Designed miniproteins, single chains, continued (4). Designs and how they scored, part 107

Each design is a single chain, and the fold is of that chain. pLDDT is the mean over its residues in the fold that is shown.

## One batch from the design tools (miniprotein)

Design m15719
Fold by ESMFold2-Fast:
Structure m15719 (fold): chain A 72 residues (1-72)
Amino acid sequence: MVKQPDEAFLAAPLSETERRIVEAFKAGILSLRGLARAAGVSQRTLRDAARARGVSVQDYVTQLALRAEHHR
């Protein structure tokens, strides 16, 4: 169960879906439903992505925002 963002995750480029999630998060959308809708994916897809990293959906979205800053 990994909780820390690693350099490999931060160095990876954002997909189109991940960019939409980060844009929605920056616009103040914090709910799983709202983020999934904005990204054009199911809530299960977001949960599966967070689960693959061993973090909550909120932590996963925060890590994506950090990745977006890294690739600014």
Scores: mean pLDDT 75

Design m15720
Fold by ESMFold2-Fast:
Structure m15720 (fold): chain A 55 residues (1-55)
Amino acid sequence: STQDQIDQINDQTSQQMSSIFDTGQRNNIPISDTRSRMTSIFNTGIQQQIQIINS
């Protein structure tokens, strides 16, 4: 179903964002860089959801 596809994208997006945050913390990466990466991942997830809803 459309909802199952949206849920999968949300789960993948959340996992990727958590991975970016954890990696940033472990390697003492500037918060601005970590934030930019997380924002890109979040925006990609939103765009994928929009594509599915509009399909």
Scores: mean pLDDT 86

Design m15721
Fold by ESMFold2-Fast:
Structure m15721 (fold): chain A 100 residues (1-100)
Amino acid sequence: ELEEARARRREFEAAVLRKLTQQMYDVAKGKQTAEQAKKKAEDFVRREAAARGIPERLLERYLEFVELWGEVVQEKLENNEEWTWETILGEVSRRFEKRV
């Protein structure tokens, strides 16, 4: 396994996390709905995975992560709960680990 492949994987993951953080921020500011943010994140993940040559198996796992992220964001909005980006990502990761 080439070091370049590992670096590409890490860069892809970092890009996805940055995109999710930005989308959460825009939802918190009322600039978009949680559903719109989820769609933009899914579109971003698919485009970046294709551009970076990310394996389909890994792409499917990140799409599942984005789906769970959308559910958590919507839940926090509906319950009028105080939330931070780190708290949301922590909850999504916990739910994702339980499924896989």
Scores: mean pLDDT 76

Design m15722
Fold by ESMFold2-Fast:
Structure m15722 (fold): chain A 80 residues (1-80)
Amino acid sequence: MIKVLLEDGKVLEAETGEELLEKLAEYMGVKPEELEVTIDGKVYRTGEETYEALLKQPVGSLFTVEARGKRVTGQILSVE
């Protein structure tokens, strides 16, 4: 399970990469396939790759989510 904090104080929890992208897409008001997630300078577009990349980051690390000209920064709160 991953927990992330978004800029507005919203906390998202996900047990799978697909769940994470779906929740991020709902937050952004877009489709999951429209999301670009930047983690440690690398861009990810699939749930599985995004989740694996986040699991490798230290807690407290920042990431960026972009879709349709919108950009949001997130922070990793916990990884289990």
Scores: mean pLDDT 86

Design m15723
Fold by ESMFold2-Fast:
Structure m15723 (fold): chain A 64 residues (1-64)
Amino acid sequence: SLEELLASASEAGRKAIEWALANTDDPLAMFERIEREMKRLAALEPSLIDDPERLVERAIELAS
């Protein structure tokens, strides 16, 4: 379970970085915002851990 969580988080992290690089002039700051939202969402909705693509998508929407 912990290994699966780390693998899912890693995939989500890669997607978040990729999106930030493509869509913002400050990818580091934007990635930090997305990562904070991902951690918050994973705590509130644990099922999102099993769907890293949806987790990242929702985190991006919240990070704006």
Scores: mean pLDDT 74

Design m15724
Fold by ESMFold2-Fast:
Parts: structure tokens; C-alpha cells; sequence
Structure m15724 (fold): chain A 104 residues (1-104)
């Protein structure tokens, strides 16, 4: 989803006849901000997975929920609602995995 959204934005700018150098610069800046936000979420996922290995399921859920909430807010501020939705879906999938492990 995030990748497809960026590709769609590039195509729109190209169809509008924008300067290729300007397009490249704007896309690189946007991609950098998105990647940093996703990196923060990935760090939260790794911390949550470590807590799951230690059987700290409540701590894992809190880490993941906080990380997802903060990353979603940042992506929404960047005007990337599709990227925010992708993070929400990824967080929901990770929460389901934590719940499944908790029941084992």
C-alpha cells in the first residue's frame, strides 16, 4: 500500500508535466519522512516481539499499541492516510499474533 501510494503520486506529477528534478526531490523528501515513521513502528514491533518471548504479553500489547498510535499520527500529519491505514492493519495483525501466543 505505502509503495503503491508513492508510485501513484509520482505518476500524477509526471502527467501534470512537472520538472523531473523537482519531482525527484519532492518524492525523496516524502519517502524519507515515511521511511523514518515506518522505522519507528518497526522498532516498536521488535520491542513487542521481545516482550512476547519473555511472556510479557500485556507489556508487548502496550508497546505495539503506543508505537502504532504514534506512527499513525505522524503519517496523518504528513498527509499519508493510506500509509497510516497500512500501519493500523500491520498493528492489528501483530496484536492478533500476540493474543494467539498468549493463549498457548
Amino acid sequence: MVRKEVEERIEELRKAGRDPIEISRLVAELIGRILRSIGDFEEAVLKARKAVKEKKYEEAKKILEKGARETVARLEELGEPRAAEEVRRAAEEELKKIEEKEKE
Scores: mean pLDDT 77

Design m15725
Fold by ESMFold2-Fast:
Structure m15725 (fold): chain A 98 residues (1-98)
Amino acid sequence: SREELIKKLSKILGLPEEKVEKLLEKLEELEEILSKTTIPVDELLEKISKELGIPLEKVRKAYAVYLVLEKGLTYGLAAELAGVSQSTVSELVRKLKE
């Protein structure tokens, strides 16, 4: 569930649950924005990082998880789009399936 994802991701990333909830909302909005823009996804993730006061690396990790768990992307494709290693995606998804 979304609520369970927020709690687990909060613990894994060391972020307050409220910030994780806002981050996931911004990542859902990002999909619609990407269909209408030429702005690189990394630049949009940087804007989310600054807006929410979350380190960029944590935003990238959350985006990779979102792409795998909610969008059904492969670990490799999620890693490439989010700007993280495939091993990072694998580790995060493993921890979240606990």
Scores: mean pLDDT 85

Design m15726
Fold by ESMFold2-Fast:
Formats: sequence, C-alpha cells, structure tokens
Structure m15726 (fold): chain A 86 residues (1-86)
Amino acid sequence: GKERLEERVERLLESVRRSQSPESIAGSLDGVLDIIRHAKEQDEEFARRLAEKVLATLDDVIAARADDPAIVAVVEAYKAKIKELL
C-alpha cells in the first residue's frame, strides 16, 4: 500500500544521506524514481506529494554536501528526473 511505498522511499533517502559514493546515491535514487513512476500510474496526487517530499530531502542533501561537487551533481540530475515525472 501507500504506507509501504513511503517507507521504502524513506529507506532509500536514508541510504542517500549516509553514502559518500555518487554511484551508490545514483542507485538509491533510481529506486526512488521507479517507486514514483509506479505510484503515478495508480494515484497521481499521491505520487506528486511523494515526489515533493523527495525533492525537499534532496535539497537538504545538496546543502549538507555542498563541499562534494560530484555528489551535488548526481543529486541535481536526479532532482531534474523527478521533476520530469510530474
């Protein structure tokens, strides 16, 4: 259900926050994109709210990782991909 999708997204975002690897961050964010795509097919309003929460978290990650341009670049690229879905 929706609660399980939110929990999966929260676990993936926690992996993003902990990771020092751009590749690991990209893998976690690919998982987030897949969840948002799936959610959009079932409930567009829920998917929009989920994407907004993700984008807010990614803004926090960019601010927290401002000293790592490789991580910032990956996160910014995935923010763009998420925005294109909705």
Scores: mean pLDDT 88

Design m15727
Fold by ESMFold2-Fast:
Structure m15727 (fold): chain A 66 residues (1-66)
Amino acid sequence: MSEEAKKRAEEAIQELKNATSEDELVQATVRAGKAIQELRDAGDFETARKYEQELAKAVSEAKAKL
């Protein structure tokens, strides 16, 4: 179900934005990536692409502050 994958992606991206260590950043990134892949597997390519862009931005911003 793509709705559950969407929720997991949103939660993981939020965890990533709040990451205060490299380990937290890596774990949140992995969770987000898995949820985004579940969206693609469900055929929800538009939502997957949006979260991929949000993830890339969040990772860049989190790395800049760590």
Scores: mean pLDDT 82

Design m15728
Fold by ESMFold2-Fast:
Structure m15728 (fold): chain A 95 residues (1-95)
Amino acid sequence: MQQQISRLQQLLAQARQAIDAGNLDDAVRLLQEAIALVDELARQGAPKSTVQSFLQQVQALAKDLLARAGDDKEVILRAIGLILQSMGRIFDLEL
C-alpha cells in the first residue's frame, strides 16, 4: 500500500508538470493512470479518507487541464471525463 501511495503521488506530480509544460496529452494519460491506481488502492482496502484525498487531487488537476485546453476539443472532452470520473467516485464514497 505505501509503495502504491508513493507511486500515485509521483503520477500526480508528473501530471502537474505535464500541465505546466503544455504537454496536455501526457497529462491526460497520467491522470487516467492515477485513477486506475486509486481504484486499485480502494480494492486493497485503503481508508476512504485516503482514496477521497487522491480523487480530489485528480479532480483539481483535471480542472486545471480543462482550463489550459483552450480550443482542443479532444483534451476538453478527456478533461471533462476525468472530472466526472473523480466526482462520481467521491460521491459514492460519501454515500
Scores: mean pLDDT 86

Design m15729
Fold by ESMFold2-Fast:
Structure m15729 (fold): chain A 81 residues (1-81)
Amino acid sequence: ASQLRAEYEAVLERLEEASKKAKELVAAGKTDKGSAGLAAFFYGLLGGEQAKEAAKKVMDSLGMSEKEKEDTLKAIDLIAK
């Protein structure tokens, strides 16, 4: 069996669920499309706590504002619930 395939399928399922939650959060006015998209991407690829850690590092390296970082991290927490 291909370990890579099994891991890819798990990530794909998590990305699908994260994308559904992100869409619902945007529709409910709880976050913007950009924050929801980034949150769904990081959560989908990495899962819970790893997603927040990776997002912080990427956003810090890109020089994103504190507000943008806060909104994205909040969106990750809302998706992870």
Scores: mean pLDDT 79

Design m15730
Fold by ESMFold2-Fast:
Structure m15730 (fold): chain A 90 residues (1-90)
Amino acid sequence: SPRDVTRELILVGMLILSASSTVYLTERSIAKGTISTEQAQAQLDAAQHDLDQARARIDALQARGVPVPQVYLDAIRETEQRIAALQQTI
């Protein structure tokens, strides 16, 4: 239903914001030297898990013919690239 689609899009947005926020805080902690490699990896793994959930929900919406905003797809890709880059530094 339209209500269920709106709810799913809000949840996808929240998952993307959660992942992006986690990556931002992890990057800052790495830069300050206030976090261990194991803690940084755990935080990046959590962010990746949120993105994986967002992708699965987007795939389900697209399979139903629901258009997903390009800004969500771009945000997922950008956050995944940031996670990969940070994993190379730890």
Scores: mean pLDDT 90

Design m15731
Fold by ESMFold2-Fast:
Structure m15731 (fold): chain A 65 residues (1-65)
Amino acid sequence: MVVEALQKYAAKAAALGFTEEAQAEVDRVNAAMKEGPQTGRLAGTEALATLTLKILAYEREKAAA
């Protein structure tokens, strides 16, 4: 489910030092889920894309080091 994937990616981003940004995305999606499952699903997809790009950028830096 999108929510489970979001929680895993948020945890990864937080572990890499993006704690506040990860928490903000999780809070935003949780708020959207309260308004409706369809709205929450769309917000979750956006949050996953944002967090995935941050994690991938970090992994590229690690590969260069």
Scores: mean pLDDT 77

Design m15732
Fold by ESMFold2-Fast:
Structure m15732 (fold): chain A 89 residues (1-89)
Amino acid sequence: SSSQQQKEQQQLEQLIEIVKQSMIESGFPQSEIDNILNDLKTNSKSPQDLLQKIEDFLKKLQERDPEKAQKFQETFNKLLEEWKKKSLS
């Protein structure tokens, strides 16, 4: 239904903001942040699909830059937990 689609779109937007903040905190260049966020916005079909893409991104990042991957994971997990708490209240 349209109501469910609206909720999923809002969740996608909120999760994309969490990814953005996690990338900023981890020291990613603005150009790389913009490119990755644009890809996620264009290719993510649902919040669950977005989370899967983030996990895939993190695995690739771990191979390329383990220090940035760890910082991203720590920040992302913290922000995701805060988001879940707010979404349930």
Scores: mean pLDDT 81

Design m15733
Fold by ESMFold2-Fast:
Order: sequence, then C-alpha cells, then structure tokens
Structure m15733 (fold): chain A 95 residues (1-95)
Amino acid sequence: MTPEQREAVRRLFEEAADRVAEILREKGGMTKEQADEVRKLLVEAGRAFAEGRTDEAARYLQKAFDIIRKHATPEAVEEALRVVAEALQRASDAA
C-alpha cells in the first residue's frame, strides 16, 4: 500500500468505529464506556490492517465483537457487523 492508501484505510476504519459506537449507544443499549472501548478496538484494527498486520487486525476485531455480543441487542450486533464488513470490503478494494 502507498502512504495515501494506508491513510484512506485508517480513515475508513475510524469512520466505521464512530458509526458502530453510535449504533451501540443509541440502539444497542451499551454504555458510553463500553461503546468507547469498542471504538478504540476498531480504530486499532484499522491501523493494524493499514500496516499489513492482518492477523493483529483480526484479533482486534474479535475482541471488539466479543464485547458487542455480550452487551448489545441482537439487532445492534447485526447492524455493527454490516458496518464493519463494508469497511473491510472498501479497505480491501483500496489496497
């Protein structure tokens, strides 16, 4: 990836993280603290992915979704999965 492609991937995951945190708070019934932790994990996943550390990115995603599955409503889990899947697809297309 070029530096510009890495920055684009990082921004895609930051935007997805913000959207997921909003969904989890507004629809998922999660606290701000829980949603902020998920947001941070998704941002770190994006950074790892942008740097080519795909195994580490996968571990951050797994940790984020473990928290989401424990605390969020099933509908919010499904919506969060769609947002992250779209970010992953766009990141793969940009790489």
Scores: mean pLDDT 84

Design m15734
Fold by ESMFold2-Fast:
Order: sequence, then C-alpha cells, then structure tokens
Structure m15734 (fold): chain A 57 residues (1-57)
Amino acid sequence: GPEEAYEKGYKGGYELGKSGMSPEVAGEIARHNNAPLGEEAAEAAYEGGYKGALEGQ
C-alpha cells in the first residue's frame, strides 16, 4: 500500500544518500530511480536521499 511504498522509497533513498554526495543531488537521483514505483515512493526517496546525505556527513 501507500505506506509501504513510502517506507521502501525512503529507505532506498537514505542508503543512496549515505554514499557521500550532496543532499540535493542524492535526493534527485533517488527520486528518479524510484519514479517507476509511483509518485509517493519517488517523493519519499527524495526525502530519504536528502536526509541520508546530511546524516552521512
């Protein structure tokens, strides 16, 4: 369901973000990678990527 899509997108983005790229770049890449899973997953992935990059610094 939507909650599961959000959780999966967020976690995937978060792990990508920890790779050491800038927050905005991590968010955009994560969003694009998760766009096929739907807008909710893509949006969650952006948030996760951004936060993962911030916390990974």
Scores: mean pLDDT 78

Design m15735
Fold by ESMFold2-Fast:
Structure m15735 (fold): chain A 75 residues (1-75)
Amino acid sequence: SADEIIRLVAQGLGAITDPAERAKALPYVQKAILAAQEGDYKKAAEYLKKAISLVSDPAAIEHLQQALKLAEEAE
C-alpha cells in the first residue's frame, strides 16, 4: 500500500547518517511519496531508484529498497 511505501521511505531517509546525502536524497524521497499517494507506483519506483543512488548507508539503502520492491509489485 502507499502507506507502507511512505513508512519505509521515511525510515530510509531517517537512517541516512550523512546530512549532505540526506539533503540530496530528500527531493527524490518527497517526489516518491507524492507519486505513491497518487497511485503512480511507476514514478514512485523511478524516484526511489534515484534516491538509493545518492545514499551510502546500508540501513538507508535497505529501507529504500524495500519501498522500491513494494512500488514495483504494485504495478
Scores: mean pLDDT 87

Design m15736
Fold by ESMFold2-Fast:
Structure m15736 (fold): chain A 94 residues (1-94)
Amino acid sequence: SALELLEEAIRALREGDLERARELFAEAAPGILANPSEELAERVIELARLAIEAGDLEMAREAVAVLNRMELAGVLPKERAEEVVRLLEEALRS
């Protein structure tokens, strides 16, 4: 399931396996966007924050794109998506 793939991607990020995390997130993304939910949105936010912390700004950018699509689907407040965008923008300036 998309949730299981996303949780495994988050675990891979915490373990420092950026390549595995990218692979798992890419596999999860179509399922997340097909059936978006508030729970999936919170997990994508967690993944985005961890990707920024790990320095994988490309994965963070992809996660932000997914969050923006979820905001448009009504499962994520705009303010929550904007918080993650600000974190990414700050990391890109560093």
Scores: mean pLDDT 87

Design m15737
Fold by ESMFold2-Fast:
Structure m15737 (fold): chain A 63 residues (1-63)
Amino acid sequence: SRRERARLAVVDAILEKGFAGITRADLRRIAREVGVSVSTVSRALRELAADPRLAIELLAAAG
C-alpha cells in the first residue's frame, strides 16, 4: 500500500515535470509525504523508467 502510494506520487511528479525535471529534493519530499524511505521512491522512479506500462497500470487503478 505505501509502496503503491509512492509509485503513484512518482507518476504524478513525472506527469508534472517529466523524468528530467525530478530532483533528489522531489524524491525526499515524496518519501516524507508517503512515509517511505528515499530508496523506495528512487526504486519506483527507476522501475517506471524501465517499464512505462507500470505507470499506465497505476493511473488506471487510481482513476
Scores: mean pLDDT 76

Design m15738
Fold by ESMFold2-Fast:
Structure m15738 (fold): chain A 89 residues (1-89)
Amino acid sequence: MTREQILQQIRDLIAQAGALVQQYHAQPTDELLEQLFNVLSQIRQLIQQLVPLTPEQEREFGRLFSDLLRGRVTPEEAFERVLEIIENA
């Protein structure tokens, strides 16, 4: 998989996570939380294919995902922050 393909998958998964967050705020269920954590896990695996993450970078992604969960960032803003953490691109 190319870097561009991995970044596109990350973008798509972040959009999916945003949709799940919106559903969870409307109807909080353990099943929606499980689906959301699975999507976030997939995003982390894809990021690790691009860059070996340090524990500090893992904490930065944890904060970003918490912000996304709480509606503090849009999916678009979250993707931009992922790009900033990986590379200035």
Scores: mean pLDDT 80

Design m15739
Fold by ESMFold2-Fast:
Structure m15739 (fold): chain A 96 residues (1-96)
Amino acid sequence: MKEEEVKRELEEFLEKVEEEIERIRAEYSSKDPELAEKIIRRIEEVKRRAEEALERYRRGEASIVEEVERMLREEAERVLAEIDREEDRARIQAAV
């Protein structure tokens, strides 16, 4: 399974984002402490969401599976709609 690969990519991405945010925080803390506080809140928000995504993926939560299934169902519906459009085109061309 690609689980380990996804985990590594996500972990590497998180580390890169965290490093970038830390750099921004260092720059702003030298200018204005109020901006530093605001940036800290952003770091906390991003980190929290990333941790939640990691934990959900690790747990194999049904909500994620359900979302993927929903997307697949939408694709199937789109394909059917495209077939209908093609039938309409063929009917028009046959009439001309």
Scores: mean pLDDT 56

Design m15740
Fold by ESMFold2-Fast:
Structure m15740 (fold): chain A 81 residues (1-81)
Amino acid sequence: DVKELAKRYLEEGDELTAMVLLETAIRDAIQRGDYETAIELLEFAIEMFGEKNKLFWKRLAEIYRKMGDTEKAEEYEKKAE
């Protein structure tokens, strides 16, 4: 479970390893077209690393655009500003 593993690294102060684990899993999910898993992992990453991480909000907006959900894409694009 990548979420549990990332949480453990973050608790140990290894933010870099936690972020790399989550970003790798997110990238792999997007590449497979598994947008549900990518969204779940991005929401988890935002919760763990904070709302001010613009890269995660940009990724969410891109996924919702690919899914045809223009309203959600625009909402997350605003958060990525």
Scores: mean pLDDT 80

Design m15741
Fold by ESMFold2-Fast:
Structure m15741 (fold): chain A 83 residues (1-83)
Amino acid sequence: ERERELERLIEEAVEKAVEALRKEFGLDDRALELYREILTSRLRRAVKRGKTVAETLRELAKEHEPFSKKIAEIFLELAKEVE
């Protein structure tokens, strides 16, 4: 079922992003949980509008590049993994 497959991809991408952010920046559990909520919401909305998980992750990377190159690189690597 496409909807369940997309939900699994979203969950996997979010888990990988949170783990990468934890390792790279040492963020506390509260900050990581907030990021998890933001990413999950963003990915679900984008997919519902017909974008792929990978496309949405690339958009997130582009949005973060002016503020944090490391976060942008994390999103780009995740986009490669889910394609």
Scores: mean pLDDT 78

Design m15742
Fold by ESMFold2-Fast:
Structure m15742 (fold): chain A 87 residues (1-87)
Amino acid sequence: SARAAYEQALEQALAQYYAYIDSRKKDLPDEAVKQYKQAAKYEQQRLLAQDEPDADKINAELTAKALAYVQKAKDIEAAAKALEAAA
């Protein structure tokens, strides 16, 4: 079905993003990697929920969660770089 194909495409996209973020592991703190992966999971959940009656509300909530985790990851990266620069 179109839905099953869409779900497979999203799972593949998530796996590709995980491979991308893992390729950055040498330059990223482990905690930042975890936050980026969590943000990607919320984005997948948002895209899977487009058929739901409350899709607009779900979009807003899951987008906010994903952005919050991206911000946490960026804050961790900034803190790690500041610590390295101070040494």
Scores: mean pLDDT 84

Design m15743
Fold by ESMFold2-Fast:
Structure m15743 (fold): chain A 100 residues (1-100)
Amino acid sequence: MLTKDEKLAKLLLEKMGLSKEEIEEILKYIKENKISIEHLYLISALDVERDGRISIEDLLSALEIPEEKREEAKEIILELSKDGKSLTYLEALEALKRLD
């Protein structure tokens, strides 16, 4: 049975146009890695095109990373990006986990 937060997350991801399979993988990843649901809300807010992807620049800007750590954070994010410009929701959650 899904918790209230997991049900809200599922509804959010469905509204963002993600597939059932992507939603199940994201929810499993969040649960297994103990990721804050607030990270999912951040990612969904950054998906302005509703295409299931977020911009690396938008993510870096939203995280308020100190200037001295920005290049290191950008390198971590770029390692996870397949196109060097955007991340899937799962890649963004992994980036947030590595940056914490």
Scores: mean pLDDT 77

Design m15744
Fold by ESMFold2-Fast:
Structure m15744 (fold): chain A 74 residues (1-74)
Amino acid sequence: SALAEELERLHREIYPDLSFEPGVAERTAQLLEDLDVPRELYREVVREAGRRALERGTSVVRGEDVEAALKEVF
């Protein structure tokens, strides 16, 4: 989806050395739409999810990182 592509672009801008696990960007896009998360918070969700992945010592953002980030940000 266009939103998933935007989230992957934002992620690369903030964390160029990190990647989303396959399907995570699409899952995130769906969650943001389903929860009616304000667009202003998208960058904060991406930033928080990547921060959580880095704290685990990994370069891959998982669905669990995104779910935790959403609870923190929204």
Scores: mean pLDDT 84

Design m15745
Fold by ESMFold2-Fast:
Structure m15745 (fold): chain A 70 residues (1-70)
Amino acid sequence: SDLTLFQVAAAIQAIGFLFEARYNPRLTPEQKAELEAIAQEILDMVKSGSTDVKKMQELIDRANAILAEV
């Protein structure tokens, strides 16, 4: 279903955000902590079977905004 595909895509993106938080030397410690927190929230929502696509997209957009600043 479209929802299942979105949840899989959101989880993959969140794993990418965790990788960036750990290994991107251009991020400040504060940016790394926020990016990790956002990624964990997305992963928790996916694991719980959340249907809140809007909230997951807002979290993805916030993470991408942090990454766009570096």
Scores: mean pLDDT 89

Design m15746
Fold by ESMFold2-Fast:
Structure m15746 (fold): chain A 82 residues (1-82)
Amino acid sequence: MLELLKEEAENLVREAQKLYEEALKDPSKQEEAIKRLQEILKRMQLLLDQAEAQKAPQELLDFLKQATEEIQKLLEELKKKQ
């Protein structure tokens, strides 16, 4: 179960990075990318809450927190360009 949470989080980080890169190449996609990044952040928060409820190892909790901050930073950068 915890391995699936980590895998999902890693997939969400990859998706966020792809959305960010595509939005940088095509400004017309920025609004959609911002919306999708907000959805990814919400999902990441749910994964973090679930991991905490399951008393996941600190290493996994730290990873999820760092991943959430990274995605939030990408979102903030896109909003500055809008």
Scores: mean pLDDT 83

Design m15747
Fold by ESMFold2-Fast:
Structure m15747 (fold): chain A 67 residues (1-67)
Amino acid sequence: DPEVIEETVETADPEATIEALLAELRAQGVQVHDVRVEELPDGSVLVTILARRGLEMRVLRVRLIPT
């Protein structure tokens, strides 16, 4: 079963934060299989990333809160 990792990040630029996160994961040799970005009515952004490193699947759920 994939491990679910939940993180909350405060940011002035959610789009740049998502781009930086994906670039970092790829630079670390992580395979990004799926990325879902959902803008919530309160202005926060929920990013769900399905990723694999070696033999392990991870689900990263990152909530970006605009500051």
Scores: mean pLDDT 80

Design m15748
Fold by ESMFold2-Fast:
Structure m15748 (fold): chain A 79 residues (1-79)
Amino acid sequence: VKVDSPKDGDSFKPGERVPVTGDLKKGDVLEIVNKKGVVVSQGYATADGRGYIVAPGIAPGEYTLKVNGVKVATINIVE
């Protein structure tokens, strides 16, 4: 699965909505995963080609965005 947003290295603040666009179908599962592989946030594609997920308020650092369990981007959570 290829996404048009977010891009690798994009930065988000805790609680910010992360827009996810690209090769998505309505109902696709969106997950933000920490470096240990633990899901720290979950969302869904709300329509074909779009969805959102909330950036977790736990710790700054690099996180992995997954669509249906497949890595699509690396994002940063910033203070």
Scores: mean pLDDT 82

Design m15749
Fold by ESMFold2-Fast:
Structure m15749 (fold): chain A 78 residues (1-78)
Amino acid sequence: RRREWRLSSDMSDETIERLAERLAREARVGVDVESAREFLRELRRNGADGILVREEGSRISLDFPPDVADRLVRASEA
């Protein structure tokens, strides 16, 4: 079973929490839950979207535009 969807500025706090936890699990290095949560909240507040979320069973992956990926890496270093 496979599900694909894109992030949007109208996502709920609950969605942000779940996605942040999964991002921390999927990104084995460098990204913690707090950094992921803060980044997702910034995306929601600023109306940014276009990040592709792919779910297949217990697996999850994200596809970030290059500029968004660079910002996330910086946030995880803080």
Scores: mean pLDDT 64

Design m15750
Fold by ESMFold2-Fast:
Structure m15750 (fold): chain A 100 residues (1-100)
Amino acid sequence: EPMSPLQALAELERLISEMLREISKMDKETAVKALETLAAFERQLARQYAASDPATAAEEARHADVLEAALKMDEETMKATLLRLSEEEAAHARRLEAQA
């Protein structure tokens, strides 16, 4: 069955949530490398949506800002931030799934 746009977005948010939770279990050096990649991805999405959907672009930019800020944190604060963001992404995925 073809996946609706809302179902596709919900799945992406779920995968990001799972990825953040897994990164929180990594050593700091590996976590930093993974977060740099994820922050760059979110920043690219913000740029891509800037002209067509400013609201989505703003949300993606906010996620990138949080991830970039996490790179400058101590290991304990970084891991706590990633777990909190993971829970926020999981909650968003559940809301999108309920709507789809």
Scores: mean pLDDT 78

Design m15751
Fold by ESMFold2-Fast:
Structure m15751 (fold): chain A 90 residues (1-90)
Amino acid sequence: SEIEKWAEKMAEQMLRLHKEDPEMAALSVQAMGSIGVLEARELGDPERAERFRALAEQALAAIKDPTASDEEIYKLLFEVAKLMLEIHKA
């Protein structure tokens, strides 16, 4: 899927940002989550808005957790990116 390819690229870039500037990565995840929730609500999709909220919260918690693996962080970032791209496809 084209969406999955773009989500992979976005997740890779966000993981690199986490390694370079974890504070900026945390702010970026918070911003992406907030924008995703707002866009999903404007489209009348409260279930997608709740998924954005939950995934962004999980990704933020993982970024702040020094014991979280790169793989765990990547997976959460991929899911957030995928949801964002699915909204913009509509």
Scores: mean pLDDT 81

Design m15752
Fold by ESMFold2-Fast:
Structure m15752 (fold): chain A 59 residues (1-59)
Amino acid sequence: GPLLDTYIELAKKYDPEKAEKARELYQKGDYRGAMEVAMEAIKEYLKKQTGPEVLVPSP
């Protein structure tokens, strides 16, 4: 869905290699795997930046 595509684009900004892997999984229909890879890239980047926890707003 649109949220997964958004997370993949965010991951591309932080870790383009993992974002490409997530995009590949998404295209193969592995939505769970795509989300997990994209979220892991974002999570690792945010943890390294040191700051308050970022909450994704509900639709």
Scores: mean pLDDT 72

Design m15753
Fold by ESMFold2-Fast:
Structure m15753 (fold): chain A 91 residues (1-91)
Amino acid sequence: SEVEQLQSEYNKLVTEIMKTLSESEQAKLAEAHVRLLDLVSQLPDDEQIRFLKSLIAEVEKLKAEKASFEEILEVLEAKIREIENVVEQLK
């Protein structure tokens, strides 16, 4: 499915970023990554596709610009908050 393909692409991006991080930074990024995917899985497929495409584009841009770990984490935390609000509205 398109959702599975996008999840795989996002996982590959996160894995490449993880290789450049300390163990402590990897733990923090892994926690945010797991939470983000859990929240995305609660959305309808159309919304999952839209959010994953937006997320992948933003993370690819940060990687290309050699953003700091802190900047990457801040973006993921912002995306988590955005998705939490959408999920709450669907209840």
Scores: mean pLDDT 84

